# Designed miniproteins, single chains, continued (2), part 73

Each design is a single chain, and the fold is of that chain. pLDDT is the mean over its residues in the fold that is shown.

## One batch from the design tools (miniprotein)

Design m6538
Fold by ESMFold2-Fast:
Structure m6538 (fold): chain A 68 residues (1-68)
Amino acid sequence: SAEEAGRRAREAAERAAAEGDGTAAIVSFHQASKAGDKEGARAGAEAARRAGDEPAYLVGERSAQKAK
């Protein structure tokens, strides 16, 4: 379900942030955006920024805006 997909994406974003894994962060915000989870997409974008991937952070913010 979309709700289940959003929850899993948010969990993946939290893990990516803890591990500094920018690639996992990118995957997580795209999955959250597809599930309509705006907050999950923002969490993934922030994880990418903390991993040092500023371009990915900007893409993630844009994905969050689309997940109305």
Scores: mean pLDDT 74

Design m6539
Fold by ESMFold2-Fast:
Structure m6539 (fold): chain A 70 residues (1-70)
Amino acid sequence: DLEELGREAGRLAAELEEAAKTNPALQPLVDEVRRLEREAKRAAALGDEEALTRYLQRMIELAKQGLALA
């Protein structure tokens, strides 16, 4: 479900940004998640559900990795 993936990706990205406020070592992961978010928005605008799914999954993976380091 793309809607659930989008919600989870957004939630985890926000949590990672919050964690980065007190742990600057997380900033490169925040920057990469933000890049993937821009790619996801582009894919959504083009109707590319396959690309959108891949970008959202990668955002979730990286955000979880960053939060585990926090």
Scores: mean pLDDT 88

Design m6540
Fold by ESMFold2-Fast:
Structure m6540 (fold): chain A 94 residues (1-94)
Amino acid sequence: PQPESFPEEVRELLEEFRREVLEMIEKNASDEEIKEKLLEHFERLLEAAKRLNVSDEQIETVVLAVMSEAREILSPEVAKEVVAELMERLREVL
């Protein structure tokens, strides 16, 4: 799920993020390992978005997409932790 309006670099990072997370699930990685990978990719996405002067609305869309992925993949407890960390980062960036 990547809007056509996103820069190519941001779309590529989102695609790589989904691929790596799916690979971890297939390898039966722990929720904690998946959480660390999600947070690492989120930071890379934010850095690219800021560098490419992506709009606040587009940054919010990326954050919501990552949060949605976390809720689907992780246990409710770990997903809540990831969502909280992402929300804090979003407040710092916007």
Scores: mean pLDDT 76

Design m6541
Fold by ESMFold2-Fast:
Structure m6541 (fold): chain A 90 residues (1-90)
Amino acid sequence: MKELEEAARLAEEAGDLEAAELLREARKYYEEKRYGVAGRAAIKAARLAIEKGVLEAAEKAIKALEELAKEDPENKEYLLKQVKKLREEL
């Protein structure tokens, strides 16, 4: 997913290596169709990026969560609630 790749790059460039690693893990889980664990990793990464002020990485991670919600009907409601909370913290 392009949004996860871009978020990871932006986090790494800003020195948020933990968020960058979580976003790379989220991408790997997404490619394996493990959407629940992919979503959890991306949410944690977005929160870390917000905490460190890497808002561009956070916004890309939030976009990735919105795209993931389209692919994962089982977790859609949960993911969209997390997107709303993360956007309120930007």
Scores: mean pLDDT 87

Design m6542
Fold by ESMFold2-Fast:
Structure m6542 (fold): chain A 99 residues (1-99)
Amino acid sequence: MKLEFKIYQDENGVIHIELKVDGKTLFKEKASSDEEVNLAVFRVYLILRDLAPEDIEIKVNEINTDNPYFLNLYNILKNSPTAKEAVEKIKERVKEAKA
């Protein structure tokens, strides 16, 4: 199963997050506030945990944000050498959020 993760920021500073599984859109949200970004990131964590994709393609345009929750997700995806490692890191973040 191939997951395509597309993140970009538009001219109004709104962050767009799209997830596709084998070419089908599973998740698509816009976030214009820190609360909306936090909720969108948490939903992405749940989707990635539950699907446990074998392959993750990441398409990220340059994003100007200091939101720590978003930056943590971005760093997990960018710096994980395999989809398996990304999923394991995400499982830990979901576990921490239950505290």
Scores: mean pLDDT 72

Design m6543
Fold by ESMFold2-Fast:
Structure m6543 (fold): chain A 68 residues (1-68)
Amino acid sequence: MSIDELIKELEKLTEDPKTAEIARKAISKATSLLVASDILAIAGDDKESEKVREEAGKVLQDAIKKAS
């Protein structure tokens, strides 16, 4: 699953008051990881960037599965 697809699913979850909190927390955490990943990529640490991006994807996937 792509990061974009995961974010799109979480955006849908923000429309339901019961799932909005879970979605908001996951988006916030994943955004922090994605920013760190981008900084690593700019610095030339592509392997570390990829690992951090994978962690962001896992955070988003976990939140979607908990909310579904």
Scores: mean pLDDT 81

Design m6544
Fold by ESMFold2-Fast:
Structure m6544 (fold): chain A 118 residues (1-118)
Amino acid sequence: SELEKALELLEKEIEELTQKLLEGDYSSLPLLRLAEILKDILEEAIKNKLSQEEIAERLEEIAKNLLENPEEDAQRIALGLLILSKLLKEGVPIDEAIKKTLELMKNSSIEELKAIIE
């Protein structure tokens, strides 16, 4: 299934980001935290048979809570969740949506991420 493929992708990304963090690349921290949050949501989605729209709603709820925290890492994670939610609502398959979100998170400033969701 696309959910199982997305979960496998996130598990691999978490492994790679954890290695980067151990090598002293602290810029990987927000992306690692995002990937861990997404993994938890996908595991719940598989268990509870959530639709793509229900997954998008869960992402928005978590993002709203994170936006209350003014720390840059929390803001970046929240924007990543909102970008993924937008892609899912637009009908992008979840495995492709996660790949696109992770790529944007690696290569974009907070201002650039905000422009994508606005």
Scores: mean pLDDT 86

Design m6545
Fold by ESMFold2-Fast:
Structure m6545 (fold): chain A 102 residues (1-102)
Amino acid sequence: AVEYAEKARKYAEEGDYEKAREYLEKALEDLALGLNQLLVEGREVPAEVEELLEEAERAIEEGDEKLPEAAEHVRRAAELMPEEAVRRGRRRLEELLRRAAE
């Protein structure tokens, strides 16, 4: 998640908004999986994560000029998430997709 957000910021600063959005989407997917896994396990979500994601949403809505700011907010949110929760969330999603395809 952190690495994807860092790549998003780099590409946004270089003016490659297509790649910036691609990596931002990947970072947000990892965060969503981690947040869902914390909820499933009955664990607390850090309040700062929700605040940073709200700031990222506002920056994205302001357009391409704010993509570096959006990526930085997502990077900070990713640093607050336990990596193991993201990994467990992804494994759970893969298992559900496998069962749905049967």
Scores: mean pLDDT 81

Design m6546
Fold by ESMFold2-Fast:
Structure m6546 (fold): chain A 63 residues (1-63)
Amino acid sequence: SAERYAREVREGLAAGDWEKVGRAIHEALLNRDKEAVDAIARALGEFSPGSEEAVRQAYEGAE
């Protein structure tokens, strides 16, 4: 589960497919899947450190 989200985010970023990236983030946040959110944040952090922090804050604020 978590690895699948990280892979989809990496694939989306490499292809410039922001719909794919956004879909993975949205689904993980809706499901309150902390492991998926952490995996997504780490994958985004490889491209932009600010994106990693933003995803973590979105998870915390979506309570």
Scores: mean pLDDT 74

Design m6547
Fold by ESMFold2-Fast:
Structure m6547 (fold): chain A 100 residues (1-100)
Amino acid sequence: VRELLERALRITEETAAFVIAASPQLQPLADALVAATREMARDLEKGLQRFQQAADALITALEGQALADPAGRAAYLAAREKVQQARAEVTRLAEEALRS
């Protein structure tokens, strides 16, 4: 369990850093994503639910920025794809930890 959650946190921290680099104004949502992943160590089900909510909020915000700012569009879409990949992988790791 511990190794799965440590890997989930690493993926989430890397994803948050990428999002902040592409869109500094999304730092509060990126911080929420990391906080939810840390919460998984205390309450795995609650942390996972909060993580998925934070990831979905980030995806929506990045899609909105891609539409509003053509100059930043490629960076926002790349950040969105990275959040989508992290959402899938961290969910898989958390579900594996729940089965352990």
Scores: mean pLDDT 87

Design m6548
Fold by ESMFold2-Fast:
Structure m6548 (fold): chain A 82 residues (1-82)
Amino acid sequence: MAAQEAQLAKAEELIKQGKFEEALKITSGLLKQVDPRLLLRASLLWATAKALVTKDEKEFDVEAESMGIPKEEIEEARKYLK
């Protein structure tokens, strides 16, 4: 549990540093065996990193909705893709 939270914090830091591909690898690995309580956060960070790697805002919306992320979380993250 704590190790997965640390991996999510690292992925978030990598996104802030512009290391989107590295963040995408971390979040992709986590999604294979993530704690259910962290699933939404892991999914959101993965979708965000993928959109930033591809430079496609539409890809972010499609991926985030397909993973069941609440619209409020999607809207908040969308501000960072501008």
Scores: mean pLDDT 71

Design m6549
Fold by ESMFold2-Fast:
Structure m6549 (fold): chain A 71 residues (1-71)
Amino acid sequence: KELEELKKKGEEYEKEGEELVKDPSKKKEARDKYLEAVAYYTAAIKLGDEEEAKEFGERGKKLRKKAIELE
């Protein structure tokens, strides 16, 4: 349902960012994909249970750090 769709979208954007970061000319695109993934994981925290919210929070935190490093 909505939570599953948000998780799926977050994972898709995270994967796209990981692929793009391998190309130095696409650092901005990779950063934007990581930030999109963070937005989806942040939305998922609001809909998930305590355990799911912790997982999404940790994933979002890691991706936010990666996005900042790509400035």
Scores: mean pLDDT 81

Design m6550
Fold by ESMFold2-Fast:
Structure m6550 (fold): chain A 94 residues (1-94)
Amino acid sequence: AEIVFKSPRKEVAEKVLEIFREAGKKEGWAVGPLVETPEGYVIRAVTKDAEAANGKVLNLYDEKGNLVLSIRLELESPERIKAVVSDDSALELE
C-alpha cells in the first residue's frame, strides 16, 4: 500500500520525512524523497502491510524529549494510506 503525506508547509513536510525515514528503517518501508509540487509538499512511502499501518501514530521528539510532531496513518483504501498531522502545536508556536 502507498502512504501519502501532503502539506503546504515545508517545515512540517521536512519533519514528516524524518518520521517516514525512521519508520522505513524499522518497518521496511520504501520511502520516497520530499517533492515540491504546485499543490504543496508531498512525501510517498510503500508498506507491505496496510492493516498494520492503519491507525498507527508516529511521533517525533526533540533532544529534550518534548513532542515536536505527531502523525496518524489512516487507511483510505486497501492500496492507499493517508498520513495526517494529529499534533503540530510545537511547530505552529515556534
Scores: mean pLDDT 77

Design m6551
Fold by ESMFold2-Fast:
Structure m6551 (fold): chain A 78 residues (1-78)
Amino acid sequence: MLSELEKLEQLEAEIVARAEELGAKYQDASEKEQLAALIEFYREVLARLKEELDLSNPLVQKAVDEIERQIAELEAKL
């Protein structure tokens, strides 16, 4: 099978690509605007993980927990 691992790998590649695009788009923006854009992006990633992947899978649950932690850390800086 490995469909959940393949989906995680694909999402990771999409995350890297989109983070690069956001970095370019917001390179001249304020730190607060950059943080807000990153928080919104991570929330989209979290929503996609919950919609597309099996949350009973330990690897998926670990990814969800990590993204939720990243959102909390970024929100604390805002």
Scores: mean pLDDT 77

Design m6552
Fold by ESMFold2-Fast:
Structure m6552 (fold): chain A 86 residues (1-86)
Amino acid sequence: SSHLNLGIQNLSNGNWQQALTDLQQAIRDDPTDSYAWSALSTVYNLLGQTDLAETYGRQSVQLALQQNIPVSDLVNFSRNLRDLGN
């Protein structure tokens, strides 16, 4: 998704508000994209909004399992996004 890529770019630039907007659009464009849900979870975690991070993170794992995406790939993706946000 182009909005997933824009969200990651804004996350890496420290623009959390725009990252949230882009990632929410990525989920609207493709609600089955486990990486979009994982990215949104990561942004909420970086913002200290743990309950929202957990909610979106659970959805990303559920979708990954349904699509046979290794959970380890999702974990590595989330870790890389946290590193970009630091």
Scores: mean pLDDT 86

Design m6553
Fold by ESMFold2-Fast:
Structure m6553 (fold): chain A 60 residues (1-60)
Amino acid sequence: SEALRHYDKGLAAYEAGDYRGAVRHFKEGLVEANKIPDPEVRDELIRRLGANLRRARSKL
């Protein structure tokens, strides 16, 4: 899943202290997550991506 790839890259960037990179990946992950047909999988991933995006933004 492209959404999961962006989610994983965002987490890796965040752990490396690259908060701008993390924000970029989480935003791209949200775009891709909105394309997931399964509402339960989509909504869970959007929630996790949104939470991590807010956390990364708080470091900027």
Scores: mean pLDDT 89

Design m6554
Fold by ESMFold2-Fast:
Structure m6554 (fold): chain A 58 residues (1-58)
Amino acid sequence: MLYEVLVVDVKTGEIVKKTYAKSLDDVDLSDLPPGTYLVVAVDEDGRVVDRRTVTVTA
C-alpha cells in the first residue's frame, strides 16, 4: 500500500515535505536542514497509520 507521508518541522509546525512511500523507512530526508522532524504516514482514508520522530544531522 502507498501512503501519503507528511514531514513536519517540530520547531515551526510547518509541513516541510510531502511525498508518497510504502514505508517510513523509504522516506528520504537528506534534503532537509538539520533538525528534528515528525514523519506521519496517512492512508487513503486520511487516517494516520504510522508516525516517527527523526533527527536529521549535518
Scores: mean pLDDT 79

Design m6555
Fold by ESMFold2-Fast:
Structure m6555 (fold): chain A 90 residues (1-90)
Amino acid sequence: HHHHMEEQKKLSDEVIKLADEAIKEGREVAERFAANPALRHLQRTARAIVDLAEAIKKKIKENPIATDEQIRMVRGAREAVERLRAVVDA
């Protein structure tokens, strides 16, 4: 049905947007952790979140049907990056 296809495209676009935000912010946070010897051990966590968001983005680009799991995972990645940014900004 026409409406279902448009709704799926909107959901896929939203997942890509959230993934891009998590990737951009996660990379920035990872660089800031790398620059601070006291926080360098958190760089691996930030990088793992970026890798997860990149993997989700790749899957959505190959198949533009967002699953509930992919939506939950990308939202979780975005939230985790926001928490890590709070550590850097403290």
Scores: mean pLDDT 81

Design m6556
Fold by ESMFold2-Fast:
Structure m6556 (fold): chain A 58 residues (1-58)
Amino acid sequence: SLESKALRYPGLYNFLLELYRQGAISEEEYNEALRALADGDIKRALEILDKAYDRLQK
């Protein structure tokens, strides 16, 4: 599954889950970040996570 592949990066995956639980990231953004992690596209995953984190800091 995508989740099993994303668990290769457990710190980033856990951060993604926390942002989703807090409502800082949409379901569409969550799925895009999960796919990026599963594909090993860390740059793309970080871009999505950084935008979500910035929204929390406002």
Scores: mean pLDDT 82

Design m6557
Fold by ESMFold2-Fast:
Structure m6557 (fold): chain A 101 residues (1-101)
Amino acid sequence: SDDERQAFLDFMLDEAKERGVEEVARRVAVGLLPLLSDPDPAVRLAALELMTALVRELGGEFARALWPLVRDAVLALLSDPDPAVAAAARELLATLEEALS
């Protein structure tokens, strides 16, 4: 739900303030990388959308820490057979590129 997504984003923002953005990026990569390889395209889509939301909220330092951890998986998903997953991967890549500028 949108409320649960917002609560998760708020929690991760607070964790970044306390523990630093690099530790949050590592935890996000560990938690979401397996979901990017899930056989269910809805699971892959949700993981990409959550990563995109986190990059938008946490900004360039988070994007810088996250990108080397997820790059190969995200680039593979640009060729995903599900068009919504491929579009979400392109959106995440564009969001990462903007945040790193």
Scores: mean pLDDT 85

Design m6558
Fold by ESMFold2-Fast:
Structure m6558 (fold): chain A 74 residues (1-74)
Amino acid sequence: RAEALRVIAEGLEAFAEAKEKGYSDDEIQRIIDEANRRARELGIELVVDPNTSPEKLREAAELARRIAEEQEAA
């Protein structure tokens, strides 16, 4: 569970960074596809809106990491 949340956080951070650096739509889509693929390998489904701002993506990543830390502390 915690590992799955960390994978989600990593994917969201990569997506935010790609948008901030001005990567092409094709490169951004590849990052989304790879993150979804990794999430599915861990038994979770992740749906990300390609129009989400980098700020919102980083907020979501931070939340996922925080939940993962809480799961590890339990």
Scores: mean pLDDT 71

Design m6559
Fold by ESMFold2-Fast:
Structure m6559 (fold): chain A 60 residues (1-60)
Amino acid sequence: MSVEEFKAEFDKDLKAAKSVQEAKQIFADYALKAAETHSGKDMEEFNAYAKKRLAEFAAA
């Protein structure tokens, strides 16, 4: 899976989240998967993207 596909799947799961706590759990699960399946650079790119999206979700 590419980092772009991984970001897209994260966004789908994040949109289904019903609370900030659920959104944080989704981020934690994806961060763990990224660490196992992606290079350090791709993992850092995903983490930066996901943190921004999580912050936007928490602000809504």
Scores: mean pLDDT 78

Design m6560
Fold by ESMFold2-Fast:
Structure m6560 (fold): chain A 90 residues (1-90)
Amino acid sequence: MKEKAVALATAGMILLVAAVIEHELGREEEALRSAEAAKENFLEAARLAGADVEEVERLMERAVEALRRGDFEAALEHARRAVELIEKAL
């Protein structure tokens, strides 16, 4: 169970980094799909870890909105906080 949560959180972070790269390349629709996939992976990781799913969802919603604005530093910081919440629950 815990190993699957770590794998999902890792996949979520990789997807969010991919979304940042896609946005920089002007591929906004692909970037948004990658960011939404990242959010789904983080939410499942949070559920499996027994973390605060509602707070992880709020952080990922902020990350997606930051990405839409091209604020990559804020997007990655919100995702990092989501990972920390999942890690603390493990």
Scores: mean pLDDT 87

Design m6561
Fold by ESMFold2-Fast:
Structure m6561 (fold): chain A 100 residues (1-100)
Amino acid sequence: SREAVARQVLDLLISLLERMKELSKDDPEVVAKLEEIIAEVRAIKEDESASVDEKAQRAIELAEEAKELVLKNPTLSEREKENLVSGLEIIIELARHVLA
């Protein structure tokens, strides 16, 4: 079930990043960066050679990168930033539980 939880963490991260992309659609630089992060999440999810721990660790790294992007985004409202950061922090915490 650790593998299933890691897959769920990556799926949740993709869903949140897609929502961030929709909220940021008026900022092409942010959209492009989010598309790069989404592609990296999809790549690690589909990587049969990656361990559960490697997938969870990569999810943490990509979620932290997404948090930085949210905080620096000039088009997001303060409430949207708080909600997105909270969602990313939940994903990071779930991934940390996979590693424990």
Scores: mean pLDDT 87

Design m6562
Fold by ESMFold2-Fast:
Structure m6562 (fold): chain A 75 residues (1-75)
Amino acid sequence: MDVEEIRELARRLAELALEYARNPSEEILEEMERVNERILELLEKLKEEDPEKAKEAMRIIAEVQRELLARLAAA
């Protein structure tokens, strides 16, 4: 559950970042900050409870970030 929740939040953050790149707004930035805070909270909890799942979650975050950077580079 926590790994999948982190995946969903990471994807949401990526979509918000793409939207912000096209139409910067304080509202989008604030939502990105809230989503990022939630990801960090869940990841910290997961590191304490299940280090292997935390590694998996980190790998997922890295992959979503790589996809985001590729999409941003493509504009």
Scores: mean pLDDT 83

Design m6563
Fold by ESMFold2-Fast:
Structure m6563 (fold): chain A 109 residues (1-109)
Amino acid sequence: DPEVEQQALDYLLELLRSFIEELRKRGDEESAEQYELLAQLLQGQKLSRSQLDKVLDLLLRRGWITPEEKEELKKLSLEEQQKRIREILRREAMELYRSRPVRILPPLT
C-alpha cells in the first residue's frame, strides 16, 4: 500500500529527526552524523562510498542488517548499494510504524 508506506517513511523521518537532536544535545556528533546520512538517503539523496560505509555501520548497530549482509552490500555497485539500503529502510519503517502506539479512531459521525 503506497499510502501506508509513505506514512511509515514519514514516521521514520520524524523518529530520526528526534533522535538526531537528542544525540547532538549530548554531544554525540559521530552518531548524529550517521543518522543524518540515513535520513538523507531515505529522502533520495545520493551518498558517497565513505558515507554509505557509515550508514552500513549504523544499520549493523541497529540490528537492521547482519555482519554477513553488510559484507555482501559492500560488494555491490554504489547505485545498487543505495537501492538495497533504501529497501531495508522501507522494511524497518513499516515495522516501526506497525509497532507504534495505537491511535484512538474517532467515532464515525
Scores: mean pLDDT 80

Design m6564
Fold by ESMFold2-Fast:
Structure m6564 (fold): chain A 80 residues (1-80)
Amino acid sequence: MTMEELQAAIEKELPLNPSVQEVLERAKKIEATEEEALELAKEYGVEEEAVRKALEDAKKLGYSEKEAAQIVVAELELQK
């Protein structure tokens, strides 16, 4: 699931799709910074620009920088 797909699901439907809720619930258990998200992306072979875009998309949804990093890390782990 990409951040754009997550945003579309959040904007389109209430209640949210269970998969979107699972990403958000997992993010709550993660302590992560933007730097840690970028490091994990490198290990998983994900482009840095894609991670930066996901962080910006999360911030546009009203999440803080810390929350955005947690969401991106949760998404990267689910892609593994």
Scores: mean pLDDT 67

Design m6565
Fold by ESMFold2-Fast:
Structure m6565 (fold): chain A 86 residues (1-86)
Amino acid sequence: ELEALVDRYLAARRQYLDANFPRTAENEAVFRAAEAAFRAALAELVKQYGEAAVKAQLEANIAAYQQLLQMLTLPDEEKRRKAAEL
C-alpha cells in the first residue's frame, strides 16, 4: 500500500511536469489537479503511519526532490527536455 501511494505521487508529479510547459491557464489547472492528488496521497500516508514517522521516512526522498527542483531552475528548453525524460 505504501508503494501504491508513492506510485500515485510519482504519476501526479509526471503529469505536473508534462502539462506545466508552457505555462498556460489550461496547464495551470492540470498542475493544480495533480498537486491536489499528491496532497491526498500524502494525507493517507500520514493517516496510516503518523506524522512523525512519515516525516522521518520521507527525509531520504528530500535529496531526490531537491535535485528535481534544481533541474526545474534550468533554462526552459532544458527543463522541457528533462521533463520529457521523467
Scores: mean pLDDT 59

Design m6566
Fold by ESMFold2-Fast:
Formats: structure tokens, sequence, C-alpha cells
Structure m6566 (fold): chain A 77 residues (1-77)
């Protein structure tokens, strides 16, 4: 139902925020705020260095978070 979809969406966003936090040194809260911006989130991912992107991909637990990281890097990196 909608609650399960929303829970999964939050899990993916939290996973991506933790991965970005681990790779960049931003706080979890700062990473979460960047991801809330939608298009700006992918553009921010495109600013990650190759080393930071590799660290974020290694830290990400969901395939959806890894896909977002690869998409941001491909479009804006």
Amino acid sequence: GPEEIERRRQEIIDDLARAISAATGLSFEEARALLASGGSALQFIGTLSDEQLAKALAAARTEEARTALRTGAALFG
C-alpha cells in the first residue's frame, strides 16, 4: 500500500544520505537536505570526485541508491 511505498522511499533516501555523508564528510542531516531538492540532488552528486563517488557506491546498501549515484555522476559529472 502507500505506507509500504513511502517506507521504501525513505529507506532509499536515508541510504543515499548515509552514503553521501560517509563519502563527503557532510552530516547526515546536510546530505538529507540536499536530497530533498530533487534536481539539485543529482547535480550535487555530479560534483563528487571519482574517489568520493566510489566511496558512496561502496557505502550504499540499496541498488536504487547506487542507481541515483551513477545517474547524477553520468548527467552532471
Scores: mean pLDDT 83

Design m6567
Fold by ESMFold2-Fast:
Structure m6567 (fold): chain A 60 residues (1-60)
Amino acid sequence: SMELEERSREHERKHPESARVSREVGAQLRGMGEAVDKGLEAKKKGGKEFPPAKPLPAAA
């Protein structure tokens, strides 16, 4: 329980930076999604020729 209290204090000491860290983690998760999207696109291209069609919407 004392360790829990110390961790809470550390969280409070980092309260301004914890928001920043959360944002950075969110940005990394977004990058991961984009990488997956690229992998799927490469799979389609490598396995089978995609006929020319209308471009995909701006938002994935």
Scores: mean pLDDT 61

Design m6568
Fold by ESMFold2-Fast:
Structure m6568 (fold): chain A 110 residues (1-110)
Amino acid sequence: MEEEFLERFREALKKKKTDEEALKEIIDELIKEGKYDEALEFLELGKEDEIMEKLAKMAYELKVEGPLRNYYIAKLNKDSLSADIYRAMWIMWLSSLKLEVEKAKKEKEK
């Protein structure tokens, strides 16, 4: 699961202007495939500090804009306040996508 998530995110980052758009593409594809539980697992992994740092490093290395890239830059600069703000923005985005997955799953159960 972790390796698959990291590989999908890296590939999505190459196609998208923002790290938020890259994650949304992965979640939208999983919803389309009916893989709701896998989508929820990816969103939960994205909240874990170690996984978040790996995703943030990918966004930074590929020069893709967004809260994850800004989080990584803030950590490199030892700017804890900015890092906390960008981390909060990323977690809010994950929560937004989780609501979309849960709604899609409920509609398919009928």
Scores: mean pLDDT 84

Design m6569
Fold by ESMFold2-Fast:
Structure m6569 (fold): chain A 104 residues (1-104)
Amino acid sequence: MSSQLEQQRKQEIIQRALEASDLMSKAGTTVSTGTPEEGIKKLEEALKKAEELGKDPLLRKYAEEASRLLKSAIEQQKEGKSYSASMNALSASTTLWVGARQLA
């Protein structure tokens, strides 16, 4: 019983991390191909997801690093540094993907 609940919770957290990683990757693409306003909106959406995941101890390290990268990306996008913002969003995506894979 307890071991099944632990495995289910772990799989749910892995799935959420992979979904957040995908959202961060899409934010990076939007920053490089969309309007600055659309880029900022997608980065803020990704940041909220990373901060939610950071509440779980299993992902805290990876989610905190992803949040740091996304906060930098938002500031860079506001400054017109779209290339740097895109790179930081993609790095945040990779950070959560690595975190999810280490839990699997």
Scores: mean pLDDT 85

Design m6570
Fold by ESMFold2-Fast:
Structure m6570 (fold): chain A 80 residues (1-80)
Amino acid sequence: KKVEVTLPDGKVVTVEYDPEDPPTEVLAKLREALKDAHPLALGIVDLLLAFAARFPDADPERLLEEAVRNILAIEEAVAA
């Protein structure tokens, strides 16, 4: 599977992942793909990674969706 994230500057980032992977691995792929994002946005991903490390049975796709939503909100706020 893949998810595409369009940042406010027009940059498109693609994250390819296996939905059967543990949530920590899926979120780590997102963090690497978005390494040039604002530090506050990366901080949200790091918090979700810490959550996923403690709750390995969490839905990786749900955590990925929450991470992307929060990253886009922060990037949009910073760009404004």
Scores: mean pLDDT 75

Design m6571
Fold by ESMFold2-Fast:
Structure m6571 (fold): chain A 95 residues (1-95)
Amino acid sequence: SSNIEKLREVVQELLENPDKVLPPEEVEELKKLFEKALEEALKELEKIKFSEEELKELKAQLEKLLKIAEELKKGPLTLAQEMEIEVVKRFAEYL
């Protein structure tokens, strides 16, 4: 299975067990799995050819999301928010 598939399995298990609190060691392993899955997803993005208009719209939306991320960083972040911010940053750096 790809790291993306492994991440999907972990997310599904957490959704089925909403009261489950992950110990710190499992949180760190989840972060590592997330980073590997993100790297795989970014490699798939290399295969997509965007038009000039699509690139302008994507960059504009990413700029808005990065501003939201800056506001969120002023307070404590959930693990999900940290992961979402990392996706936005890596996608923006890739484009």
Scores: mean pLDDT 71

